# Ledger of designs, part 13: designed miniproteins, single chains, continued (4)

Each design is a single chain, and the fold is of that chain. pLDDT is the mean over its residues in the fold that is shown.

## One batch from the design tools (miniprotein)

Design m12449
Fold by ESMFold2-Fast:
Structure m12449 (fold): chain A 92 residues (1-92)
Amino acid sequence: SEIEKLEEKIEELKKKIEEIRERAKKIKNEKVKELIEKEIKAAEEAIEEAEKLLEEAKRTGDEEKLLKAQVFLLAASGNLLVSENMIKKEEE
C-alpha cells in the first residue's frame, strides 16, 4: 500500500514537471526561466533518489528506505511549488 502510494506520487510529480516545463516556455524573462529549470532539475534529482530507495525497499522490505523516499518526494514537491509560484508571478 505505501509502496503503491509512493509510485503514484512519483508519476504525479513527473506529470507536473512536464506541465511546468510547457508553461515555462511562454515566460519572456530568461533569468526566471533559468531559475525554474534549476528547481526542476533539483526535483528530478530528488525523484531519482526516491525511485532508487523505493526499488531497494521492494527488494529488502526496509521501512527506513520508504521513509527516506517520502522525504525526497516531499523535497521534489517543494521545488516544483517554487517553480509554479515563479511562473504565476510572471503570468500576472
Scores: mean pLDDT 88

Design m12450
Fold by ESMFold2-Fast:
Structure m12450 (fold): chain A 88 residues (1-88)
Amino acid sequence: AKVTKETFTLRKGESTEVRAPPPGYTEHLKITVLEGTILFSAPTLGISVTLRKGESLELDIPANVPWQITAIEDATFELEYSIVPEEE
C-alpha cells in the first residue's frame, strides 16, 4: 500500500471531506496537529477525539466507515494515510 502524507490548513469551523475506505480495504491514519485544535470524528465507531497542538492520533479505519476532521480553532495538521487490503 502507498503511504500518502499531506498537510492541511483549515479555518475555524471548516472540515475535511467525509472519507471512507473502499470495500476490502482498511485505512491506516496518523494525524499530528502542528497548530490549533481539531476534532476527529468517526461516528459509526463511536469515535470523537479532540486533538491540540503537539498531539497525535493513530488508528485503523475499517472499510466503508466514514471519518472526518473539523477545525475547532484555525488549525494546521499533518495526515499520513495508507489503504491496505484486508486480504489478498
Scores: mean pLDDT 83

Design m12451
Fold by ESMFold2-Fast:
Structure m12451 (fold): chain A 73 residues (1-73)
Amino acid sequence: DKLVETILSLSETEQKVVQTLELLGPLSAAELAEILDLSQSTVSKTLRKLEEKGIVESRRVGRTTLYSLSKSL
């Protein structure tokens, strides 16, 4: 499965972000940083790479940007 192959090709940090979004739904970068015990800069950089790969999408909800897994996966 190309989806599984794509996920397995990700770094450990990228995989943790993807798994957390799958389990908990849409989350902000700050929430992901707290849940994963990572710096917000590390999470933001990871989310940017995942968004470039089409794995994660971002949406602004009020004053917060939320990230979720792409429906096309």
Scores: mean pLDDT 79

Design m12452
Fold by ESMFold2-Fast:
Structure m12452 (fold): chain A 74 residues (1-74)
Amino acid sequence: MEKLRELATPESLELAEEYRKKAEELIAKAKEIEKELADDEEKKKKEALELEIEAGMELIKAAVHIIAGANESK
């Protein structure tokens, strides 16, 4: 785990951090939508879920950048 970060390039680590920050922002926004749930609950739940899925995809991209950089070094 820590060794993978050592094998990653500075550029891939910077991109991974950017994707992680984007995921955090999307999760925060999803929670705000869930908190404001008064009317049309089903649509707001769908919007929150879509933001959480986007956050998951950004985290996957971050992980892929780190793993790909390390794997090419083998």
Scores: mean pLDDT 69

Design m12453
Fold by ESMFold2-Fast:
Structure m12453 (fold): chain A 75 residues (1-75)
Amino acid sequence: MAEEYERLAEQAKASGDYKTAGDYFEKAGEVYLQKGDLEKAAEYFRKAASYYIQAGDVKKALEYGRKATELLEKL
């Protein structure tokens, strides 16, 4: 399911819907986190935070940027 969320995120990005792109990258990160793939989870949370910044969603950008950093610290 993570691959489907990434595809939907790319479509949202192409249409300029950065909020929706961030939401889908967030969901992809959650799928990898549930699978125990911390490195992939961090990568997708980083992408989500980047698109939330572009969408002006400061709260989500901070939340997912921090979550990505915390996961990388556990390598």
Scores: mean pLDDT 84

Design m12454
Fold by ESMFold2-Fast:
Structure m12454 (fold): chain A 92 residues (1-92)
Amino acid sequence: IEFPPEEEIERNIQRVGLAAGIKTLVDMGMPREKAVELGREVAAIPDPQKGLDLILKVADEFKGGEGAKKVREAIEKAAEEARKALEELLAK
């Protein structure tokens, strides 16, 4: 069965993580309109590390260091779940 190249897979994993970070901000009380604006800014950034840095900066400004930590943990967890799902697909 056909599967995408590793570079595209890693990009998709990064996107899942960043989306989970933005969702976590909404769950912490951020207005949806603000989250959509942030999502557009992140989507305009080609470097996933800079996108991550922007999300964490917004989280820190919104809920302080504990908020930024919670958002980082949500991003990491979502990326791990995406990698696990990929491993299950490749093992089959």
Scores: mean pLDDT 78

Design m12456
Fold by ESMFold2-Fast:
Structure m12456 (fold): chain A 53 residues (1-53)
Amino acid sequence: SSEVKRETIEGFRLLAENTQRILEGRKQGPEAEKEAVEESEKENKEFLERIKK
């Protein structure tokens, strides 16, 4: 369906953004990497809640 296509594209975009955020955090140090992981988890939860509604 058109919804599945849109969600797939958004999911890939989020994955790319979260991956880049974590890699950038890793360059800054362990604490920054941990914060990037936590932010990425929050973004993932918000995305899942949005598409389940």
Scores: mean pLDDT 80

Design m12457
Fold by ESMFold2-Fast:
Structure m12457 (fold): chain A 66 residues (1-66)
Amino acid sequence: MSPEELAARLVEEVRALVAAHNAGDQAALDRHAARADELAAELIATASPEQLAAATAAAKAAVRAA
């Protein structure tokens, strides 16, 4: 999986995590948290410093737009 794809999926899991927390669904929260941790570990393990910087910039832009 590409660093861009990993970053996009991580953002999606974080949004799902927030929704599960707001709904009081502990099982869903635990599942999305575990998935987010897995995706973050994969991104750190596979991304170059340049790719990680680009992914970070994209994530900051997405947060700014929200």
Scores: mean pLDDT 75

Design m12458
Fold by ESMFold2-Fast:
Structure m12458 (fold): chain A 92 residues (1-92)
Amino acid sequence: MLKAYEVELTIAPGPQAAADARRAVARSAGKLLLENPKIVGVTAEVTPDRIRIRVLGEEEVAKEAAQKIADDVLATNPAVTSVSEVREVPLP
């Protein structure tokens, strides 16, 4: 069953911090999309202090992918100050 899951990252102020976090999201998302055909898409909405990541795919896989992207970004980007819980959102 297709589901959409969302996670939000809060980032320290600075254009470089946002750019670095966005690149980490793109790398993690790209790898997951190439490795898992049950992931249909990943979108990221970037503001100066937040990145909202949405993963569309098969229910369990999409939820796990959203968490993994958030964890990968947090592990590699000290500018990430908080990570939300992964939550189900309405399909786009």
Scores: mean pLDDT 80

Design m12459
Fold by ESMFold2-Fast:
Structure m12459 (fold): chain A 58 residues (1-58)
Amino acid sequence: SPEQVKILKALVKLDPEVITEEDIEEIAKLTGLSVETVRKYIKVGDTRKEAIENIIKK
């Protein structure tokens, strides 16, 4: 989906080791999506690899 592509690009740009609450907020700003929408795809405490895998599986 367009949302998945935007979130993946933002993750690649930020390149976090582990997803923090601040990373979710920054991804929301970069993508123009709500924090709630970003949270559907990304969880705090996931590694970058886990976050990418979760997005691709949806």
Scores: mean pLDDT 79

Design m12460
Fold by ESMFold2-Fast:
Formats: structure tokens, C-alpha cells, sequence
Structure m12460 (fold): chain A 58 residues (1-58)
């Protein structure tokens, strides 16, 4: 599924744990289900959150 693919990409690109990546993806999907973002925006939004998470932990 698209959700599982995004989780794998976040783990691979940002070095996040699978649990951390799942939490980020769940936030993005939650926003889509509430109508705040489109389905096409889920992946780029999840990537933005992952990048911020890694940068702010520095």
C-alpha cells in the first residue's frame, strides 16, 4: 500500500525507526481524512515532517 511504501522511504532516507516513520505517516493521513490536505499531498507532507524531525534533533 502507499502508506507502507512511504514508511519504508522515510526509514531509508532519514534514518528514522519504523515506529517513528509510522507516527509521521499517521499524522499526514489524519490531516487528509479531515480534509486539510489532498491524497497527493500525504507523501510530500510526511517527508517535510521527517526532515524537520531529523534537523531539530540536532
Amino acid sequence: SMKEEIIKELVEKYGLSEEEAQEIVDIAYGLKEKGFISEEQIKPFAFMLAEAEVKYRK
Scores: mean pLDDT 82

Design m12461
Fold by ESMFold2-Fast:
Structure m12461 (fold): chain A 81 residues (1-81)
Amino acid sequence: MSKEEKLKRLRDRIAALVQRYLAEGKITPEEAREILKLVDEAFEKGKSIDEIVEMIEQKFGDKYPELVEDIRKAAEEIEKE
């Protein structure tokens, strides 16, 4: 799988996780938009999977550690493919 395909899969997995957390009332609609915007901007800038995960952890890790852990696990699964 190409680097670009892995990044797209990470974005899709993060979007699915964010939508699930939003549906469960665990995150606000504004924070959901901020996470997806951060991922989309990092993807456009050619950031690596590890850099994208680190950026999310730095901004949201203290407030949403469970979401960040789910994102980290998704990234690890994608890197193994």
Scores: mean pLDDT 82

Design m12462
Fold by ESMFold2-Fast:
Structure m12462 (fold): chain A 69 residues (1-69)
Amino acid sequence: SAEAEALKKKGEELIEEGKRLLEEGKKLVEEGVKSGDRKLLLEGIGKVLRGIGLIFEGELLIEKAEKLE
C-alpha cells in the first residue's frame, strides 16, 4: 500500500539521519576527550543519544509498514 511504502521510506530516512548523528557524535566525543573540551564532549554525547533514538524510531516505522503490507 502507499501508506506502507511512505512509512518504510520515512523509517529508512530516520535510520540514515540517526547513523549520521551517531558518527558525528562519536567524532565530537573523541575530540572532546583528546582536547579536554567539555562542550565538545557533551555535544557529542547529545548527538550519539539523538542518533540512537532516530535509528530506533526508524526501525519501528519499518516494522509498522511491514505489518500493513
Scores: mean pLDDT 89

Design m12463
Fold by ESMFold2-Fast:
Structure m12463 (fold): chain A 86 residues (1-86)
Amino acid sequence: MVSKEVLEKVRELLERARELLEEGDLEGAAEELERAAQLLLEEGSEEERKELLELLGAAQRSGGSVRERLERALEGLEEFVKKLEE
């Protein structure tokens, strides 16, 4: 299970990604989302990693603009983190 310390860092990264998306900084948002995903993949269990990879893959395959794909990745990562906090 991902530690509370790692979850706190991930939440900070996701908050920054949300702000950057609202500002139209797609590159900055992508970097923060990448950092968040990397921490979750590195510290997660086998099942948590599988769920995360499926989520990220779905966001990438959803089509649409880069912004739309990043927004879906952000929403999915936020929901994933909420699940881990319970």
Scores: mean pLDDT 80

Design m12464
Fold by ESMFold2-Fast:
Structure m12464 (fold): chain A 61 residues (1-61)
Amino acid sequence: MKKLEKDIDRGIGLISSGVARTTLSPKEAVEFLEKMARLMEKQGKPEAAKVLREEAERLRR
């Protein structure tokens, strides 16, 4: 359980940092985050995937 929290924290941190450092279009960043979320679900981390989707949602807005 605690491992999931840390996993999500790191995942968001890495992605947020990557997106912030990357000057790509917001649309491409959203697609990248969406793919990450799907991969997380595939690896058995549905909670992490949901958090990643929230980040993508913010970029869409």
Scores: mean pLDDT 65

Design m12465
Fold by ESMFold2-Fast:
Structure m12465 (fold): chain A 76 residues (1-76)
Amino acid sequence: SAREAVARFARRAAEAIRAGDEVAYTLAAAGIYIAARQLPPEERERVLALLDEAQARVEAGDREGAVAAFERLAEL
């Protein structure tokens, strides 16, 4: 399901950040975005808001906060 795909890619994004694997991170983030398109609007908005928060934390160099945000996204 789209929800299971979001959770799987969110876990992969957290793992990629911990490993410093930029390619795996980029692919995982893209996977979340693509899977979110298949969610109902309210769930999509929540997923995309958390994805934006997580990506902003990555850009700021807050790796711990980014990992926590992706872990929250996996558990929605």
Scores: mean pLDDT 87

Design m12466
Fold by ESMFold2-Fast:
Structure m12466 (fold): chain A 57 residues (1-57)
Amino acid sequence: AEEEQKRRNALALAVSLLLEGKTDEEIVRELMEKYGFSREEAERLVAEAKAIIDADR
């Protein structure tokens, strides 16, 4: 199913936006608008993106 690829693309976008200094709320809105995720799903993706960035330290 295309769901996994969609999530990977959304996660990559979330990481990019966090590195650009976008707020959690802005990223959640972008994920909901561009990918049609629910608020809960978008918030989970932002949390995963933050974990990836934190691991890079």
Scores: mean pLDDT 80

Design m12467
Fold by ESMFold2-Fast:
Formats: sequence, structure tokens, C-alpha cells
Structure m12467 (fold): chain A 79 residues (1-79)
Amino acid sequence: SHMQQQQRQNIRSAILRAASDLIDEKGADAVTSREIADAAGVSQSTLYSHFPSKDALLKAVADAEAAGAARLAALQAAQ
């Protein structure tokens, strides 16, 4: 259902936010998947179901940040 898809997306967003915060705090190389799972309030199995590797998670964080920056730039250019 759309509600189940929304719940999965909310969990994914929470993981990406936790990962972004930890990367800002201590750098990508120092961050572990366990710390991200703990910070997001999810199990490692749940984290792995959304992101099969640390590299996949880091790429998703970078992609989300790039998309946000591009959107902000487009909004500023339109003003």
C-alpha cells in the first residue's frame, strides 16, 4: 500500500539523515554501519535491507545532498 511505501521512505530518510549527521561529525571513513543504524533507531538488518553496503549508503547520502544543492541553486536563480 502507499502507506507501507511511505513508512519505508520515512525509515530511509531517517537513515540518510543519521548518516549525514555522523559524516559531518567524524568523517565518512570513521563512521560505521552500526553507528548509523543505532543513530537512526533501526536494526542493522533493517539498515542492510535499505542499503546493502556502506558504499551504497554513502553514495545515497552524496546523491541526496547534491540533489538538495541543485534544487536550492535553481530556486535562487529563479528569484
Scores: mean pLDDT 78

Design m12468
Fold by ESMFold2-Fast:
Structure m12468 (fold): chain A 90 residues (1-90)
Amino acid sequence: SEEKKQRIRERAEEAAELAREGRYEEARRLLLEMAREVHGEEALKRLEREIEELAKRLEEARAELDAEVADSPDLERQKLIARALLELAE
């Protein structure tokens, strides 16, 4: 089943590319579709590891978005403080 192994590798690479583009839901769907088509235990173990990696990247992406949203009000606050200090210096 070298043909089957090659197709698994190609689709895993496609899923990794989608994840790199930030399209994590589409990448996850691709891996789940592969799991439905693959009946071998070793192939399923490889897919599980790839799904785990995508889940980690999803959490990292969410954490980055949450951090940016949290930092945005702080940046506006810092700008207001800096402006007030500049006006006080005059």
Scores: mean pLDDT 61

Design m12469
Fold by ESMFold2-Fast:
Structure m12469 (fold): chain A 78 residues (1-78)
Amino acid sequence: SPGIEEKIEEIKRLAKEPVELAKKGELTKEKLEQLKKEAMEKLEELKSRGMPEEEYEKLKKLLEEGVKEAERIIAERE
């Protein structure tokens, strides 16, 4: 379904955004927490709308890796 595909691409972008912002020194801990909540909420919504389990697991890992990488970059600047 087109709507699900568009939202999957949005989640992929959300996974990259925190890392990009962190590398630029533009990401605070508060902003990272907000972006994480927004991305996870969208992911759970897509799961409830019939997104395949395989795609859900891939996106979840992508988001978790993006958040961890952004957290590492922020911690290195403290």
Scores: mean pLDDT 80

Design m12470
Fold by ESMFold2-Fast:
Structure m12470 (fold): chain A 76 residues (1-76)
Amino acid sequence: MLEEALERAEELFRQAVEAKAAGNYEEAKRLFKEAIALLLEVAEELARLAGVDPATLRRALREAEARAVAELDELA
């Protein structure tokens, strides 16, 4: 499941980058949020592999989402 979730998140990030390049900032925000949601779902397993606290990883992922959304809002 972790591997599958990472592959899905990677594809969503790729689509988000493509949407951003095309000027589709609403779609890019949706895709980034969906990718981060998938990573949050497997955050406990990711944290164990990385040797960090799961709560710390979840916080970092939420902060990354907020930053990405803010940056896309600035571009729109």
Scores: mean pLDDT 82

Design m12471
Fold by ESMFold2-Fast:
Structure m12471 (fold): chain A 60 residues (1-60)
Amino acid sequence: SEVEEAEKILEEEGKKLGEEGVEDEIISEAGVRALEKAHEGWSPEEALKYFKEELEKLLK
């Protein structure tokens, strides 16, 4: 399903960010927000874009 695909993509991106030193709490918060969009019918790629936008907001 697209939700399962979004979850996998978000997990992979989160792992990369964690390796780059981004705080787990920030990654988790952005991930939850993005996964909610996937559950609302957003595509995996749209959810990933939203994840990056929310992550940027949380890092400010």
Scores: mean pLDDT 83

Design m12472
Fold by ESMFold2-Fast:
Structure m12472 (fold): chain A 110 residues (1-110)
Amino acid sequence: ANKLTQPSSVTVAEGGSVTITATGSSSTLGSNDVDWYKQKAGEPAELIISNNSTLPSGVPSRYSGSKTGTTASLTISNVQASDEATYYAKAYDNAEKKWVYGNGTKLTVV
């Protein structure tokens, strides 16, 4: 399957820190930058990290991104209840010549 692999769910306490990972291949994350999207119920998908680690204007500084080899990471520090959402990684696939998405990770804040 030409998709990025993410954990289906993660749970974190409010005020804690959590890292969500996406694993790709040499043709995806090994060759191309990753973007991260936040999808809340009833809201449009929001770009929260672009080009591995760039924080877009208006996105809280609690969000950060990194990529090493074929693994991308999204870290959320000082987690708020409003961070509860499904998070998706996106990258280009050089082998298939198309954009691919992660399966999504549902973040639950307790």
Scores: mean pLDDT 88

Design m12473
Fold by ESMFold2-Fast:
Formats: structure tokens, C-alpha cells, sequence
Structure m12473 (fold): chain A 81 residues (1-81)
């Protein structure tokens, strides 16, 4: 179902944010803001908002100097957890 898909994506995003905060503690405040936005979108059942927020996160991480391959690896690890 859409709710099951939304919950799975939300879990992946949250685990990825937690892993990013551990590796990049200087970004913790920004990552916490993204977590709050994801939590609000998930509570609203808004899958399109979750997709937009993840896209914005990826862009902001790239601008902050986070390797896109590191982001992809952490995302894949989160999907397997």
C-alpha cells in the first residue's frame, strides 16, 4: 500500500539522517531540521513532500561538501537495516 511504501521510505530517510549526523556532527542542526520536515510530511501522509524534502537534502549535502557516493552508500545501508 501507499502507507507501507511511505513508512519504508521514511525509515530509510531517518536512518540515513542519523548516520549522516554521526559522520558529520557539524551538520547535525541542519539534519535535525530535515528530520522534523520528514516527520511532518509522514504524519500528513504526503509522499510527494517526502520526495521533495529528500531532493532538497541531497542538494544541501552536496553544497556542504558531502560526497554523493557516501550519501548513496548510507542510503543503501539504511534500506538493508
Amino acid sequence: SLQERLQRIADVVRRTLDALAEKHPELKEKLDEYRARIDEAVQAGDFDAVKRIVTELARDLLEAGVDPEEFARLWQEARRA
Scores: mean pLDDT 85

Design m12474
Fold by ESMFold2-Fast:
Structure m12474 (fold): chain A 74 residues (1-74)
Amino acid sequence: SSFSQRLEEEIRAAPPEERAEVLLRAAEEVARRLLEELEKNRELLTEEEVEEARRKLEEELERVRRLAEELRRA
């Protein structure tokens, strides 16, 4: 399943008061694992592809952080 599906499941299981924290924590853990996996498979990728993948992961993590902030402020 996609990254978003796993986050949705964890959010759904969490109390409303903790939804933003669950979202952030899950996103950070998944991003960390994806970055680690990227480094392990570096030989299969060009340096440009590795940098682009890292950049996209950082951008997605930042988007999730903003979403979580919106949930906390609502």
Scores: mean pLDDT 75

Design m12475
Fold by ESMFold2-Fast:
Structure m12475 (fold): chain A 64 residues (1-64)
Amino acid sequence: SSVLERAELARKLSSKETLEVAREVARKLREIGREVDEAVERAKELKKQGMSPFEAFLKALKEL
């Protein structure tokens, strides 16, 4: 029945497995944000050494 089908879907969406996948995706997105922040800080130091902003950022990303 449509009621049973909706109940099963709601259960799957609320399952531990579904929440674990969502948590893992959120964790990976946070890791990417942290790496970008680290690259920006390194790029600031490279800019002080005379590198262009773009070259500094690319070099910083390669060092991570």
Scores: mean pLDDT 72

Design m12476
Fold by ESMFold2-Fast:
Structure m12476 (fold): chain A 110 residues (1-110)
Amino acid sequence: EKELEVLKKIIDSLPEETKLVFIQILLANARKALEAGDYETAIRYAEATVELSKDYPEIQAEAYSILGEAYLKLGDKEKAREWFKRAAELYESIGDTEKAQEYRKKAEEA
């Protein structure tokens, strides 16, 4: 957590293009870890992505969805529901109605 605060300060000092590229790399690593079945690593990268992507709602919504899927795979249905709800709400706020509906259903089914 303290390391994420320091990392956020460093990232926030970078040029916007460089900052966005770094955040996208974290998101890609979270996605790859999830696909590989490394749910603990997926959670770590996704949490870092959430913390750094507050100004990038599309990236933050995808990071929320990865957290939901990873917690669901680990059997933590309560956390999975919470993250899927957050993903659905954020996707709805940016006009992605299809993804909002998808993650709302995942939250109900978890």
Scores: mean pLDDT 86

Design m12477
Fold by ESMFold2-Fast:
Structure m12477 (fold): chain A 86 residues (1-86)
Amino acid sequence: MKEEIEKAARYLEEAAKAAAAGDGEKALEYLEKAVEYAKKSGNKEAAELAERTKRVVKALLEAGDYKRAALVAKAGAKQLKKLAEE
């Protein structure tokens, strides 16, 4: 459970790095993995947070706003890490 939330957080951090580098396709792959692991955790709050983060980051990437996409993905990762502590 906590391990899967931590994996989801790490994938959001990788999505943030990919977005910051201008790699929208790689960022989307990492967002999908983050949602997958958050759902596998069985924690509803983690799954909802990951899906919400994915929706916002995907919209920003589609708009070409890679800087804000990276910031939102990074913020989502920090929130998932807090959930993993409890």
Scores: mean pLDDT 86

Design m12478
Fold by ESMFold2-Fast:
Structure m12478 (fold): chain A 57 residues (1-57)
Amino acid sequence: GKAEIEELRKKAEKYLEEAKKLLATAKTKEQILEAQILEGMAALLIGVANLLEKKLS
């Protein structure tokens, strides 16, 4: 339902915030890769949320 979609969007926002914080202080290739993984996870969650929202419409 709508609650599950909201939770996915909130988790995506948290991952994006963490990625931005990490990129601001990143000094190693590993830190940059971790930020990219977080951005990828956020993109996946947003994609799933959008798909579920369309199915409920």
Scores: mean pLDDT 84

Design m12479
Fold by ESMFold2-Fast:
Structure m12479 (fold): chain A 94 residues (1-94)
Amino acid sequence: VEEAVEIARRDAEGAGEAAARSGSAAGAAGAAVAGAGAGLNGALLGGNEEAAEGAAEAVREAGERGAREAKTETGREGALLAGRAGVAAARGAA
């Protein structure tokens, strides 16, 4: 459970960083897809609703951190979108 949450957090942070660096709509969309994958993987590795909620919380926090560190408006939006996609994927997998 804890390991699944950490994996989701790490992957979501990577997606947020990619969105911040891209500065483009395409990059932001790619980050959102990666964030969704992170959330899904975290939930699946945990195998239960508690793990899914933990993964959702971790990807949401990572997206918010990425948004705060983003240097462009597109990067900020991309990081938030990645976080939201990860939350939806994690909860959907439960």
Scores: mean pLDDT 63

Design m12480
Fold by ESMFold2-Fast:
Structure m12480 (fold): chain A 80 residues (1-80)
Amino acid sequence: MLLKALVGPDPEAFVDKVFELGGRILEVDGKPLENPTREEAIEALKKSLTREVLFEVPESAIDELKAHPEVVRLEVLGPV
């Protein structure tokens, strides 16, 4: 599933949860990641002006992400 989120003040906690759930970060602040590693995603979020993230997770992970404290707003865009 493709999702958009507004991320809270702890970008590391958010990125770690996405990776734990088998997901990946695709874009930060509307900018595509060249290599979507954990480290690149965390650094991009720390430098982000909007903290808006486009990312992918398994559909089964969506409810856990909705409950995550670093997910300020979550939008489900659809299947990939």
Scores: mean pLDDT 81

Design m12481
Fold by ESMFold2-Fast:
Structure m12481 (fold): chain A 61 residues (1-61)
Amino acid sequence: MDKEKIEEAAKKIAEQTGLPFEEVLKWAEDSIKKGFSVEQAIQNAMLEALRRTGVAPKVEL
């Protein structure tokens, strides 16, 4: 369940920002390893994507 949600969010972030899916997925997975929730991990990946591209991705949490 949580893994599928992270993968779908990472795909949407990658599609909206032009970043590689694998790089975005790694950011979310690294957040999970640090003890963040799925929703926080997705938010962290979105924030990192915004910092790198200037594009704010829109993803359901």
Scores: mean pLDDT 82

Design m12482
Fold by ESMFold2-Fast:
Structure m12482 (fold): chain A 82 residues (1-82)
Amino acid sequence: DALEQGRRYEELGREAERRGDLETALRHYVEAAKYYDKAGDFERAAEQYERAARLAEELGDEVMAALYRAAAEISRLAAKRQ
C-alpha cells in the first residue's frame, strides 16, 4: 500500500519530468518520498527527495532545494538505523 503508492507517485513524477512539467514532477516526487518514508524504504525516499531538490533548483527555488536535500539526509540517517 504505502510502498505501492510511493512507486505510483515516482512513476507519475518520471512521466511529468519527461514531458517537461517540472512543477508537477516535483510535487509527485515529494509525494513518492513521503510514501517511501511511511513504508520504511528510507533509501528510496532519499532518492525521491534528491530528485525534488534538483527540480526545485532548476525552477530557481533554492530554499526548497535546500529543504529537500535536508529531507534526503534525514531519510538516509533513518536507513542506517534499519
Scores: mean pLDDT 88

Design m12483
Fold by ESMFold2-Fast:
Structure m12483 (fold): chain A 65 residues (1-65)
Amino acid sequence: TVTLTAKGKGAVVTSSGEVVPPGQTATLKGENPKVEELPGGEVLVTTSNGEWALADAAEVEITIS
């Protein structure tokens, strides 16, 4: 699983359309997590089951378990 913790407002958006509030977490339950750094300071996290999250790299904590 991949857990993303939002440190700022709008810092994490999920494939379900959720905007994660500051101090809250989103969990992607898919296998084979891929973390891609995007131009502009964003990070795209994708999993093999089609779940994804887009995050501001400066305002997110990413944990893989």
Scores: mean pLDDT 81

Design m12485
Fold by ESMFold2-Fast:
Structure m12485 (fold): chain A 60 residues (1-60)
Amino acid sequence: TKEVEEEIKEIEETIKRVKAQKEKFLKDPNLSDEKKKEIEETAELLIKKGEEAKKYLLEK
């Protein structure tokens, strides 16, 4: 349905933004390695949750 397609698109756009922000923070020389690790782990968790939600919508 069109509603499911819009939801999937919104999830994909959110995942894309999270990935872009993660890359920017990981390249920031003013952030500690510990802080970069936290950002990476948080971003990966959010991406995983988004991919799982997208998969659920596609399978239903």
Scores: mean pLDDT 81

